# Designed miniproteins, single chains, continued (4): the designs that were tried, part 11

Each design is a single chain, and the fold is of that chain. pLDDT is the mean over its residues in the fold that is shown.

## One batch from the design tools (miniprotein)

Design m12374
Fold by ESMFold2-Fast:
Structure m12374 (fold): chain A 97 residues (1-97)
Amino acid sequence: KQKLLEDIRAELRELGVPEEEIEKTLARLEKADLSELSKKLIELGSQVSFKRIKELFERIEEEAKERGVPAEVIRLERLAKEGNEEAKRLLEELKKK
């Protein structure tokens, strides 16, 4: 988690995000939903690289372990809420296990 936050800070600086907003975003990441963090980064008018987004999703795996559910379930739940039919189908299959 520590290294991930440092990497995100560096990425945001390279994208020209103000330091004040970077600090606020990192504070939110420690307790907030990763989806909310992603929305805030987009709203700042800066694009987060695909690799940084991927690492943010890796943090979902740690939260999934603490909640006692597989990370795939959390990811599929988010995609299904967006109306992704394939994600809904996969989530249904996973629930049968």
Scores: mean pLDDT 58

Design m12376
Fold by ESMFold2-Fast:
Structure m12376 (fold): chain A 98 residues (1-98)
Amino acid sequence: GELEELLEEAKKLIKKAREYFKKGDLKKAFEYVSEAAKLAIKALLMDPNNEEARELLEESIKLLEEIYKKSKDPKLKLEIEIEIGLALIGLGVAKLAA
């Protein structure tokens, strides 16, 4: 179903984000993990009790924090902070709806 497709795509995007992170391409790592986080939030909005969606969103936040720590680009750091904030709001909304 649509939920399973969102979760599968989020997993693939996280894997690509990690590959770019390992290569030192922090901008692409950020782009892929941000897309994964958005799909995980959408999955949580469809099913607030979905453990896999929550785990994928938490994993995305952790990778965003790792990209933030390695980045020397102030603009990228600001974009990462915004994305982490949105992801944390998504987790909070899901917890209230569960």
Scores: mean pLDDT 89

Design m12377
Fold by ESMFold2-Fast:
Structure m12377 (fold): chain A 58 residues (1-58)
Amino acid sequence: GVSWEEFLEFFRSLGFPMNPESVAAFRRLFARFDTDGDGVLDEAEWAALLANLAGSLA
């Protein structure tokens, strides 16, 4: 699964800003797809998040 730290590092590596407002938005996005509430995204949750993000950017 993808932890919060790995999630944030992934978006940082893509050039997304890491200001407090952006980090708060990423935290909300992570929590929305963390349906298990275990603090990690499984492969299905991660794939769903990326598909939703790609659809929003297209």
Scores: mean pLDDT 78

Design m12378
Fold by ESMFold2-Fast:
Structure m12378 (fold): chain A 77 residues (1-77)
Amino acid sequence: MKLTKEELEELKKKIEEEKKKLYELGAPQEEIELAEEVAEEMLKLAEAALEGRELSAEEQERLAAVRARVRAAQAAQ
């Protein structure tokens, strides 16, 4: 469950590929911005894991809040 530096770089590539797909599908700017926020939080959590520290309750709450916003945005379509 420890993330390697190489796995972090692969995660960054996957995020860029997903952003490109959203642009190609003509996704609304709001959806692209939300995906960008999700990606930023995921990268911060992955970097924390790479540093070998445990995620705080606050970090877990932020991830849950982001997931809730994604769900709300999908429901608003």
Scores: mean pLDDT 68

Design m12379
Fold by ESMFold2-Fast:
Structure m12379 (fold): chain A 92 residues (1-92)
Amino acid sequence: GSRSPPEWFSLPELSIEEQTRLAEAGELYFYSAFEETSEDGVTTYVSRVWRFDTRTREFHEVRRESSTSWSLEEARAQAEAWARERIAEALA
């Protein structure tokens, strides 16, 4: 792939009960957000949600969205919200 700045994976804010249940399910969720600039100088903000399979130790991208109308903070907040939705589904 192209050389990109390091993408930092953040853990969603979860209760100790949610953290325990996810660990028992063998799944962890992370989110990331970054700024992407085209050759023409158009800045797009990207939100990503990751599932980490504790058995295989593999990261899987479960959602990716981008928008030119977001800020980096908005992209990060949206990614965390989507990560929390995936966690709710995993614990259902």
Scores: mean pLDDT 77

Design m12380
Fold by ESMFold2-Fast:
Structure m12380 (fold): chain A 86 residues (1-86)
Amino acid sequence: MHLELTIKNATQDDIDRIKQLAQKLSDQGKEVTLEEKGNTITLTIGNLSVSEAIGFVLRAIGLGLDGDKVEIEIDGDHLKITIERK
């Protein structure tokens, strides 16, 4: 599965946390790409199993706070999660 996690209006804590997650996933042999554009951070992972993707979705939802917008899009092998901070 291909997974994309985007955080819009990201805090510095969000950026640091996602960078740490990207490093950890890369160390585990995952295909990881990280992009920063202003206050938006995007993490892309190309080689997740279905079980790993489900675990990632649950963890990513846990990054949402009260008043944030969380959107999940599924299209075949592609899973996109967008968190927009308040």
Scores: mean pLDDT 78

Design m12381
Fold by ESMFold2-Fast:
Structure m12381 (fold): chain A 101 residues (1-101)
Amino acid sequence: MTLGAIIESGDVTAAVLVAPDGHAEIGVSAGPSASEEEIYEAVSKAVAWAREQGATTLTVSVPDDPVTLEAAVKALEDNGFRVVGISRAEDGSTVIRAERA
């Protein structure tokens, strides 16, 4: 069964879906007043929740912004994942691939 959660921190929303194969997808939306701390908190909580649901691999989609990318990478690493790839999506967002460290 695919499990889902929505995590909010200020002007940041992280939507998480964990598939039964241990892959999780996290989509991050940041409003104009979003802070680096709010991005880090939302992504950190989303990654921690996905890990608790058994996620071993992650795909994280974030706005194409260096501050958002840096906060998301830190949240991944602090929650026991290593970044294995970063690419740009067709919609202009940044896609981060991570695996359990």
Scores: mean pLDDT 85

Design m12382
Fold by ESMFold2-Fast:
Structure m12382 (fold): chain A 71 residues (1-71)
Amino acid sequence: DPVELARRALELARQGKFEEAVKLTMEAIEKGPTDPEVLAAAREVIRLLGEQGKTSLAQPLADALRKAEAA
């Protein structure tokens, strides 16, 4: 369930577990690239990564989100 993966990723990001959060968010986008809840969660994970200065870690996620939104 891509929505379940996205929710788990947000929880991990809020706990500071950024590598795992990125991994689960990427998986959620791959399984549900058109789901608005998945895309919203991905944007929030990117925002949290940016707040912590983890912009390089966010790059592959930002690229995946851009592709999903363009489809």
Scores: mean pLDDT 81

Design m12383
Fold by ESMFold2-Fast:
Structure m12383 (fold): chain A 82 residues (1-82)
Amino acid sequence: KIKEKLEETIEEVEKALKEKNVVAKEPPDKELIEDFKTQIELIKNVEEVEELKERILSLIEEGNLAEAKAILELLKEKLKEL
């Protein structure tokens, strides 16, 4: 269940990033990435995956593409653990 929701989240984030097709020139917010890394490591249920997905999609809409790409890689690593 968590694995399936995480796979869906990865697909939606990848799709959103492809649609933006913009290269971020600002340095990535490392503190923001670390906050998401902590949230990803602490995932225990499907509701937490849904919350995380909404936050990542909001970052993409705001143009924080470098952070979103880093977070996507963290999601893929989490999926390998499941």
Scores: mean pLDDT 76

Design m12384
Fold by ESMFold2-Fast:
Structure m12384 (fold): chain A 82 residues (1-82)
Amino acid sequence: MREEIDAAVDAMNAVAKGDPEKVKEAQERFPGLVVATVAYLSPETVKKVAPALSPEDLQRALDLAKRLGRTEVAKILEEALK
């Protein structure tokens, strides 16, 4: 259990830092967690990580960002889907 939590926290930190290599690893291990983390990132960081996400993950992150009222993040994700 703790090892799984530690791995998940490491994955969130990798996404928050915008490291493409680690973002890919995190997406492979915890796609749902990556989607959730992206919805809570700053707009600038979202612009950096959005190209690394699959269209499905982009759509999920966009839906979550809209529900959270994060309008600027939602706009960036919507543009990335085009």
Scores: mean pLDDT 73

Design m12385
Fold by ESMFold2-Fast:
Structure m12385 (fold): chain A 71 residues (1-71)
Amino acid sequence: VSEAEILLALARMLAAIAKLLVEKGKVEEAKEEVKRIREIEEEIRKLGDEESAKEVQKLLEEVEKAIEEAE
């Protein structure tokens, strides 16, 4: 298991948590999770794993869409 794979798994977990926070009306807490996921995307890009970074970007788009629909 590579560092990028561990970070991608963490990003998937945080995205799931963020979506649950949106469902509970905790939009500001979900936005804090978005910040953490963005930091993970940057770290994966620094490792040179563009495919995993693109996966994290898709997760961010899903969470941000959920936040927008809740507002």
Scores: mean pLDDT 84

Design m12386
Fold by ESMFold2-Fast:
Parts: structure tokens; sequence; C-alpha cells
Structure m12386 (fold): chain A 75 residues (1-75)
């Protein structure tokens, strides 16, 4: 499980880099792939230390957590 989570984290990092640097078609493909792999990655997060994650992936998780906190404040 841990190795699978780290593999998915690397894939997420590559797709995030493509979203930042790619053209319109590459960004669309990267966005779709992120939507597919991100939920699977989240299900495996309990097996991985935060320190083992790429910095870009940690930043994405922090942004998602902040968004959830804002949503909870509305509820």
Amino acid sequence: MKEEALKLAKEIEEELKTLYEGDEQERLKASQKLQEIFPKFLSLLDSVSRDELPPMVRTLLDAKAAGKEAARAIA
C-alpha cells in the first residue's frame, strides 16, 4: 500500500507540473487524470508520511484541506 501511494503521489506531481507548464490539450488530459487518480491516492494516504510526499503534492493536500474547512464553516 505505501509503495502504491508513493507511486500515485509521483503521478500526481507529474500531472500537476503538466497543468502548470503544458498547453491547452495537455492541461485537459492532466486534469482528467488527476480527477481519476486523486481519490485513489486519498484512500491510501494513511499509509504514507507527509514528509515522504513531493512538495507539490503536499501543497495540493494543504489547499484541499483549507477548502474543506471553509465548506465546513458554511455547514
Scores: mean pLDDT 72

Design m12387
Fold by ESMFold2-Fast:
Structure m12387 (fold): chain A 76 residues (1-76)
Amino acid sequence: MEEEKEKEIIAKIDELGREIQKLGEEALKSSPEEAKKLLNEAFEKQNEIIKLAESSEKLKPSAQAMKDALAEYLAA
């Protein structure tokens, strides 16, 4: 059902978001080399969030905003 699929997508996005937050906190306490690895992992998880959001009609506009933010971050 549509509602069940949406709940699964939201739950997965929430899980990935928590992992990204944890990686970011660890990166702030890490050496520059370790911080770079942790930020790369956070980047991969952010891409997964975008893909999950794109699969949901309700989250699709948010996915576009996330893609734009990620592209701006990569350009910096």
Scores: mean pLDDT 76

Design m12388
Fold by ESMFold2-Fast:
Structure m12388 (fold): chain A 58 residues (1-58)
Amino acid sequence: DQIEKLEKRKKILRTYLENNEDIKKTAEELGVSQSTVSRIVREERKLLPHFLEDYLSL
Protein backbone atom coordinates (compact mmCIF):
# COMPACT_ATOMS: atom_id res chain seq x y z
CA ASP A 1 0.00 0.00 0.00
CA GLN A 2 2.64 2.56 1.03
CA ILE A 3 5.02 1.37 -1.74
CA GLU A 4 2.18 1.50 -4.29
CA LYS A 5 1.40 5.11 -3.32
CA LEU A 6 5.07 6.10 -3.60
CA GLU A 7 5.40 4.47 -7.04
CA LYS A 8 2.33 6.33 -8.32
CA ARG A 9 3.63 9.61 -6.90
CA LYS A 10 7.03 9.13 -8.57
CA LYS A 11 5.39 8.34 -11.90
CA ILE A 12 3.34 11.55 -11.71
CA LEU A 13 6.41 13.63 -10.82
CA ARG A 14 8.49 12.07 -13.60
CA THR A 15 5.76 12.67 -16.19
CA TYR A 16 5.31 16.24 -14.92
CA LEU A 17 9.01 16.97 -15.49
CA GLU A 18 8.98 15.26 -18.91
CA ASN A 19 6.07 17.53 -19.93
CA ASN A 20 7.99 20.70 -19.01
CA GLU A 21 5.98 21.12 -15.79
CA ASP A 22 2.63 21.13 -17.61
CA ILE A 23 -0.03 19.98 -15.14
CA LYS A 24 -2.74 19.60 -17.80
CA LYS A 25 -0.67 17.41 -20.13
CA THR A 26 0.58 15.30 -17.22
CA ALA A 27 -2.99 14.71 -15.99
CA GLU A 28 -4.18 13.82 -19.51
CA GLU A 29 -1.27 11.45 -20.16
CA LEU A 30 -1.69 9.56 -16.87
CA GLY A 31 -5.50 9.64 -16.75
CA VAL A 32 -5.65 11.49 -13.43
CA SER A 33 -7.19 14.81 -12.45
CA GLN A 34 -5.25 18.08 -12.68
CA SER A 35 -5.92 18.59 -8.95
CA THR A 36 -4.18 15.28 -8.19
CA VAL A 37 -1.07 16.33 -10.13
CA SER A 38 -1.06 19.79 -8.51
CA ARG A 39 -1.42 18.34 -5.01
CA ILE A 40 1.37 15.79 -5.44
CA VAL A 41 3.76 18.35 -6.97
CA ARG A 42 3.02 20.81 -4.15
CA GLU A 43 3.47 18.16 -1.45
CA GLU A 44 6.74 16.94 -2.96
CA ARG A 45 8.15 20.48 -3.15
CA LYS A 46 7.45 20.88 0.58
CA LEU A 47 9.30 17.64 1.36
CA LEU A 48 12.14 18.22 -1.13
CA PRO A 49 12.62 22.01 -1.32
CA HIS A 50 14.90 23.03 -4.20
CA PHE A 51 14.43 19.62 -5.85
CA LEU A 52 14.28 21.15 -9.33
CA GLU A 53 16.94 23.78 -8.63
CA ASP A 54 19.30 21.13 -7.23
CA TYR A 55 19.12 18.99 -10.38
CA LEU A 56 18.49 21.58 -13.12
CA SER A 57 20.78 24.41 -11.98
CA LEU A 58 24.38 23.92 -10.91
Scores: mean pLDDT 71

Design m12389
Fold by ESMFold2-Fast:
Structure m12389 (fold): chain A 55 residues (1-55)
Amino acid sequence: SEFDVQRAILRKELGVTAPLSREQLEALIALARELRDEPAEVRLAKLREKYKELS
């Protein structure tokens, strides 16, 4: 599914091995879309912060 592909990409980008819940995945996808025009290092820092908040 689209979510499975996006989950794999986000796990790789964040360097996490733990599975992402549906709620974590949806929140991270939404944030990634908001940050699409940001430099990669800024996007990753904010995504990691959000992941920590959701964990």
Scores: mean pLDDT 75

Design m12391
Fold by ESMFold2-Fast:
Structure m12391 (fold): chain A 65 residues (1-65)
Amino acid sequence: SKASSFAAAMILATALDIEGHISKIEVGEKIKLVLKKVTPEAREDLEAIKELAEKAGIEVEVIEE
């Protein structure tokens, strides 16, 4: 479901935040993720977040500090 895909995207975004990769998460018409540092592992998780958000019908915007 869209709600399930959105929840999964937010769980992954929260995991990246706990790992110290995210400075800010903002949810509105789209999900905005401000990244402190982009590693190859963080980029892979970010692509998973984008795919889950697309299934939920919401865009993801990524900003690197």
Scores: mean pLDDT 79

Design m12392
Fold by ESMFold2-Fast:
Structure m12392 (fold): chain A 67 residues (1-67)
Amino acid sequence: DLEEKVKRAIEVLLDESAPAVVRANAARELGDLGEKAGEEGRKALEKALSDPSPIVRAAAKEALKKI
């Protein structure tokens, strides 16, 4: 289910208890979904631009270029 996949990726991306690598992978997953990530996916990636980890911020920036 695409909706559940987007929702799970957003939950993981914004989960500060998850390792940075796991959050960065969630950002890339949203980027790979492109327009299918929807407005909620795009907003989550914009929020992730302020993530404390540089690898998560970089992944979110690259994912936003694909949406």
Scores: mean pLDDT 84

Design m12393
Fold by ESMFold2-Fast:
Structure m12393 (fold): chain A 68 residues (1-68)
Amino acid sequence: HMEEVKAELERRLAGFSPELLAQAEKTESIAPSVSSLYVAGQLAEIAGDQETAAAFYLSALRKLREEE
């Protein structure tokens, strides 16, 4: 359900520092779907790139709100 995805994204983003989130907001990313953005974020997080992961998660959350 979309609300569960939104909650998961918000919880993951809460684990990042406010400074990392502010840097991530400056990064523009394009992907065809919320799922693609979420998967890209998870892959970046596994790779240790927390700034890129946060950017993808923020983009996924924004897109999910727009698709509501």
Scores: mean pLDDT 72

Design m12394
Fold by ESMFold2-Fast:
Structure m12394 (fold): chain A 61 residues (1-61)
Amino acid sequence: SPIVRVLARHFAALPSEEAVRKAAVNLLKSGTVTEDQVVEALRRAGASDETIEKALEEAKK
């Protein structure tokens, strides 16, 4: 998906894993992209499983 490719590039360019988590939470809460697209983009950017799980948990709040 073009969206996943753009998001993966964005996440990979961020300065820290915390910045990646915050960006992912904002995207998940925005409703502009699907959870599956955000998770796939995070995996492609090399985010840890812990960061992905934390982003999903925080987005539920």
Scores: mean pLDDT 85

Design m12396
Fold by ESMFold2-Fast:
Formats: sequence, C-alpha cells, structure tokens
Structure m12396 (fold): chain A 59 residues (1-59)
Amino acid sequence: STIHRVAAADSGLTKEQIEELAEAVRRGDWERVRELAERYGLSEEQAISIGKAVLEEGL
C-alpha cells in the first residue's frame, strides 16, 4: 500500500535492511522483527508494515 511504501522511504533504510525485515516477517520471527526495529529506530508496527509491503511486492 502507499502508506507502507512511504514508511519504507521515510525510514532511510537500505535495501539490505528492508530485505532483512521482510525475511523476519516471512519467518514469523517476531523477536527478530523487534530487534531490527530497535536497531533501525522504527516502531514494531512500522517494521512489520515495511516487511509485509516488501513480501506483497515479491520478496
């Protein structure tokens, strides 16, 4: 969705960091999602939204 795309762009994350979030979300590894969110300065909701958006787009 547009909101999730904007969140990814606004976060200043690299492609590699976004892919790492998407992998954690894909695996259902919520502890990893929390860890990555803290490392990247994101909320947990924001991290989940970014990961889901990337999975929807074909990661």
Scores: mean pLDDT 72

Design m12397
Fold by ESMFold2-Fast:
Structure m12397 (fold): chain A 60 residues (1-60)
Amino acid sequence: SELEELLEKIRRELEKRREEMEKRGLPLSDEEVEARLRATAELLESDPVVLEVARHDLSK
């Protein structure tokens, strides 16, 4: 589904961000990454405007 594809793209972006933060000595925990993904999934399901913005940003 489109939502699943967007969540996969968001997961990949969070993984890249985690690697960048790790190099800076500010690592993101697995719990923090999963919490952000859950919050994002809930937001995408509840707010069509957020879904449209995410689609636009991730369609590069």
Scores: mean pLDDT 72

Design m12398
Fold by ESMFold2-Fast:
Parts: structure tokens; sequence; C-alpha cells
Structure m12398 (fold): chain A 51 residues (1-51)
């Protein structure tokens, strides 16, 4: 469930950012993960992965 929670927080961050999306490093800091984990979470969201 941690991965599902991280995906939810990522979606909330992207929605809150509006026109200017934050950098991978900024997202990683907000989620408390590495930029590589953010890229994996983004790939899962793009693939339509549901928990």
Amino acid sequence: SRRAELRRKLLELLQASGTTPPSLEDIAKQLGVTPEEVERLLAELRAGRLD
C-alpha cells in the first residue's frame, strides 16, 4: 500500500502544481523518495496501474 499512497500523493502534487509542474527532485523531496522512484511512479501512472 505504500506504493499506492505514493502514487496518490504524486497525483495530488501534479494537480496542485497547475501550469508549471515541479522538477523530479522537488517531487522526490515532497514524497520523501528518490527521483528514480518518482520516475517509476510516473511510469506506473502512465501505464494505468491500479493497486
Scores: mean pLDDT 74

Design m12399
Fold by ESMFold2-Fast:
Structure m12399 (fold): chain A 90 residues (1-90)
Amino acid sequence: SGEYLLQLGIGYEKQGKLEEAAEYYKEAIKEAKNKDKLLAAEALANLGEVYEKLGKLEEAKEYYREAAKLYKEAGDYEKAKEAEKKVEEI
């Protein structure tokens, strides 16, 4: 499931395995697609954080921007604001 893939990504990120974390977050986004906007937004925000840690700031901004959009569509305005703040800070 998408939630399982998200949890795997989080586990790898906590171990500092950023490339593996990114792969699982990308798979979580694919599984969520149009079915679960909150799950897709959370995976996109985590993918943005991984790309930021990897120094890929332009890609990180795009992932945070898409996460903010999906959070708004899902009605999570606080998390959307946090993602928008990440775009401004990078």
Scores: mean pLDDT 89

Design m12400
Fold by ESMFold2-Fast:
Structure m12400 (fold): chain A 63 residues (1-63)
Amino acid sequence: KVEEIEELVLSVPDEVKRALLLMTLAIAKRNGDSDEEILQTVARMAEKLGETELAEKIREILS
């Protein structure tokens, strides 16, 4: 769930992409988004950054 996604994001080897994904996660959490909305938002950012495998893993957790 959200904690599982945070662990996946922390495993991203590119430090800039990891920082952007962590910031995206933090902003969504602070906005009071639902777990589903947080997962969708982080998955979209992962795709935009070229982290396609990460985006697919997040969508698997969502389903």
Scores: mean pLDDT 82

Design m12401
Fold by ESMFold2-Fast:
Structure m12401 (fold): chain A 73 residues (1-73)
Amino acid sequence: SAAAEAAALEAALRARLEAAARRYEEAGAPPELVREIAREAAAFYAEAAAREADPELKALLARLAEEAARLAA
């Protein structure tokens, strides 16, 4: 189903974002840089969600925005 496919994509994107954050932390990247990237991602996904007409994709983008915002905290 489209919902199951959207959920799988969300899980894959979230895992990739978490892996990237871990790599930057391990490399000694300053925490403020990681948070800045997460804030930009959150704003980007929130704007995309606001403009998206497909309800499944809209829900996915909104959840990605919230997850990115949590990483920025």
Scores: mean pLDDT 77

Design m12402
Fold by ESMFold2-Fast:
Structure m12402 (fold): chain A 67 residues (1-67)
Amino acid sequence: SELEKEVKELEKKFRQLVKDGADEEEIKKVAKKLITLYSKLGDYEKAEEIRVETLEKLEELRKKKKE
């Protein structure tokens, strides 16, 4: 499926951005698109996992930005 291929490519990109400590807005943009694609696939469990992981990473980045 084209949609499944796109979601896998975006998930790899998302994980790389998280690993690299990339800009908060870049992580949010990719995460939002990935969540939307998983939701379109009906994979709400994966969409939730990405949402939780994104929130955790953004909290870490926000703490670092204030210090």
Scores: mean pLDDT 80

Design m12403
Fold by ESMFold2-Fast:
Structure m12403 (fold): chain A 61 residues (1-61)
Amino acid sequence: DLDREIERALAEIYLALGNMDAEKGDVEGAIESYKKAAELYRRVGDTEGAEFAEKKIEELK
């Protein structure tokens, strides 16, 4: 499904953005990006990707 592949790519982009924001100390920006990544991973049925992004959020709290 092309739409699912696009959403997966977007999830990976948001995960990368979250990592970048975390590295520069933007905790709020990182959490928002990781939340978006987790949502997109859940939509495409990638439970492992969603759990990974959720773990990143917990590590920043």
Scores: mean pLDDT 84

Design m12404
Fold by ESMFold2-Fast:
Structure m12404 (fold): chain A 52 residues (1-52)
Amino acid sequence: SADDYYREGQRLYALGRLEEAIEAFEKALKVDPTNQDARTLLEEVRRELAAR
């Protein structure tokens, strides 16, 4: 479900697995495009990855 992908994204982000966190948040948004929390965290993780 979208919630399962969102939680996995949060877990991966906490572990510093930025690319995998992005994939999980993108999957959450494919299931539920209206998930603003997933969109916000996806943008945040993408910014962190781009700064490396």
Scores: mean pLDDT 85

Design m12405
Fold by ESMFold2-Fast:
Structure m12405 (fold): chain A 89 residues (1-89)
Amino acid sequence: GKIEELVRRARELLRRALELAKEALEKAETLEEILRAIALILRAIGLELDLELAEKLKDEEKQLEELERLVREAEELVEEAEELLEEVE
């Protein structure tokens, strides 16, 4: 169903964002780059917690709205992590 697809997509995006942010952190040479990578990792952890809470919502409409928000924010996080990784390579 749509809920299961959104949860799967959010998890895949957050996994990708964490992988990219971790690689950026390993390649970072400046304090600014290190702090940016840490901020991305913390944001990914926060979204993972939001996802766990969203899965527990009993109202299907609210659950769908929250999952759609989480997918959008996870997509933005992947883009920001990819940009940082390009800068530190």
Scores: mean pLDDT 88

Design m12406
Fold by ESMFold2-Fast:
Structure m12406 (fold): chain A 60 residues (1-60)
Amino acid sequence: SEVEKLRKKLLEVKEERDKILAEINDLILAGKPVPEELLKKYEEAKKKGEELQEKLEEAL
């Protein structure tokens, strides 16, 4: 179903977002600068997750 496809995509995007967030946190804890590219990637993953969540809510 479309709902199952959206749930799978949302889970994948959430996992990617969480991995990026873990990398950011590791850099902060190590006292290293966080690259702008990594912050942009995190924001893109958040936006994609929000779009998929909206589509999922519309499909329910």
Scores: mean pLDDT 84

Design m12407
Fold by ESMFold2-Fast:
Parts: C-alpha cells; structure tokens; sequence
Structure m12407 (fold): chain A 59 residues (1-59)
C-alpha cells in the first residue's frame, strides 16, 4: 500500500459522512488486502464531502 492510498483511507475513516455500510466495506477491503477497493470506497466518501461542501455554499 502506498502512502497516498493510506492517507486517502485514513481521511475516509475520519469523515463525518462515512456511513456504517461504507465503514464495513472499507474495513473488509483492508482486511482482504484489497487496497484498490479500499481507495475506491475512500473516493466515494471524498466525492460526498465535496457535494456537501457545494450544497452548504449554495444554501
């Protein structure tokens, strides 16, 4: 696992928008050593945070 992948996963785990389903999927991917899947889930969370930021800016 690269430093970039690790930081992305850690950021997703700290996200207030991380759902219990996403957390379970992320933990399962990490346990399986499937870091590609873990990063994909982390990107889903990052997109959700970006959308929430836009929503708050618009009101």
Amino acid sequence: MSETQRRMIERALRSPLLTEEQRRRLEEAIAAGDYREAVRIALEVDVEEGMELIKRAVG
Scores: mean pLDDT 78

Design m12408
Fold by ESMFold2-Fast:
Structure m12408 (fold): chain A 90 residues (1-90)
Amino acid sequence: SKELVKQDAENALKAVPASLKEIDEIIKRARELGDEETVALAEKYRQDLLKYAEDIKKNIDDPEKAFDAVVGYALAEMNIAILKKILEEK
């Protein structure tokens, strides 16, 4: 529903500071392990997350235009969570 997309968009924007902190922690841990591939992936996901957050912010009053950015943000968060789990198992 349009209302659900609007709520997800607002939740995504509120989550940005926490998501960025989590990425910074992943990068720090990956560097300590000498895992250059994980550092590169985390930096890519950081860029993706910031891009989608900006797109959501620009289209916050138009849920239909925001939809792709909301989905993109959710996928970036999922990728970050997977990356964190991989590092926790090392």
Scores: mean pLDDT 86

Design m12409
Fold by ESMFold2-Fast:
Structure m12409 (fold): chain A 84 residues (1-84)
Amino acid sequence: MLSDGEAAAQAAAIGAAEATENGQSGEEAAELAAERARELAKRGDLSEEAAEAAEAAAREAARAGQSPEEAGRAGAEAGVAVGR
C-alpha cells in the first residue's frame, strides 16, 4: 500500500530489535537492518532507493555511537523520506 519507505523503516526497526534482544551493538543493529532491507528490495517488497537510504542512515547513526534503537530510528526516518 502506502510506502516502500514504510517497508524500509520496518526492516530497519526489526533489525534494531533483533540486535537489542541479542545484546548486540548499534553497529550490529545497523548491519542487520541493512541486510534485511536489501533482502526485501531483492524480493521487490520495497524500492532499492528506499532500502539504500535506510541503510545509509542506520550505519551513520551506528558510526556516531548511537544505540540499536537510535540506529533503527534513523533508518526508519530516511526510508520513509525516500519512499513517501
Scores: mean pLDDT 68

Design m12410
Fold by ESMFold2-Fast:
Structure m12410 (fold): chain A 62 residues (1-62)
Amino acid sequence: MVYKKEEQDKMRELNINGDYDAGIEAIAKELGISQEFLDEWKEALKNNDKKKLLELMEKLAE
């Protein structure tokens, strides 16, 4: 499980470092959210697009 461990450790390091991406990484891991959703969320965070973040949260809730 070398590759799985490496990938999980990488994601965990991002979460531990308190990056703005850390929240989405934790949510993605816990809920099994798609990479497509994760990419859209990261893009919205980078742009401080509060409207897009809200839309993504509403989409996730339904």
Scores: mean pLDDT 61

Design m12411
Fold by ESMFold2-Fast:
Structure m12411 (fold): chain A 92 residues (1-92)
Amino acid sequence: AVEEVKELLKKALEAVEAGNYEEADRLLLEAMELAARSGDEEALEALREGTYEVARAALLKEGVPEEEAERLAREAAERALAMAKKKAEALK
């Protein structure tokens, strides 16, 4: 599960670099669902880290200053982790 989550997040980052934000959003959602279904703490951590990188890249591409992009990306990563953990609890 960890490697599959990482691969989806890598593809999401590539989608952002290509300007394909719809595809990036779809891949992030798939990564979140996979991490939640796995119940694996390493997969959830991979989701948090990868979401940060994807969000940061998207914000920088849109012209957001580095410090602001890093703050917003951390908030996005923490939100994704919280949502995945809540979904994992619902799947019990």
Scores: mean pLDDT 85

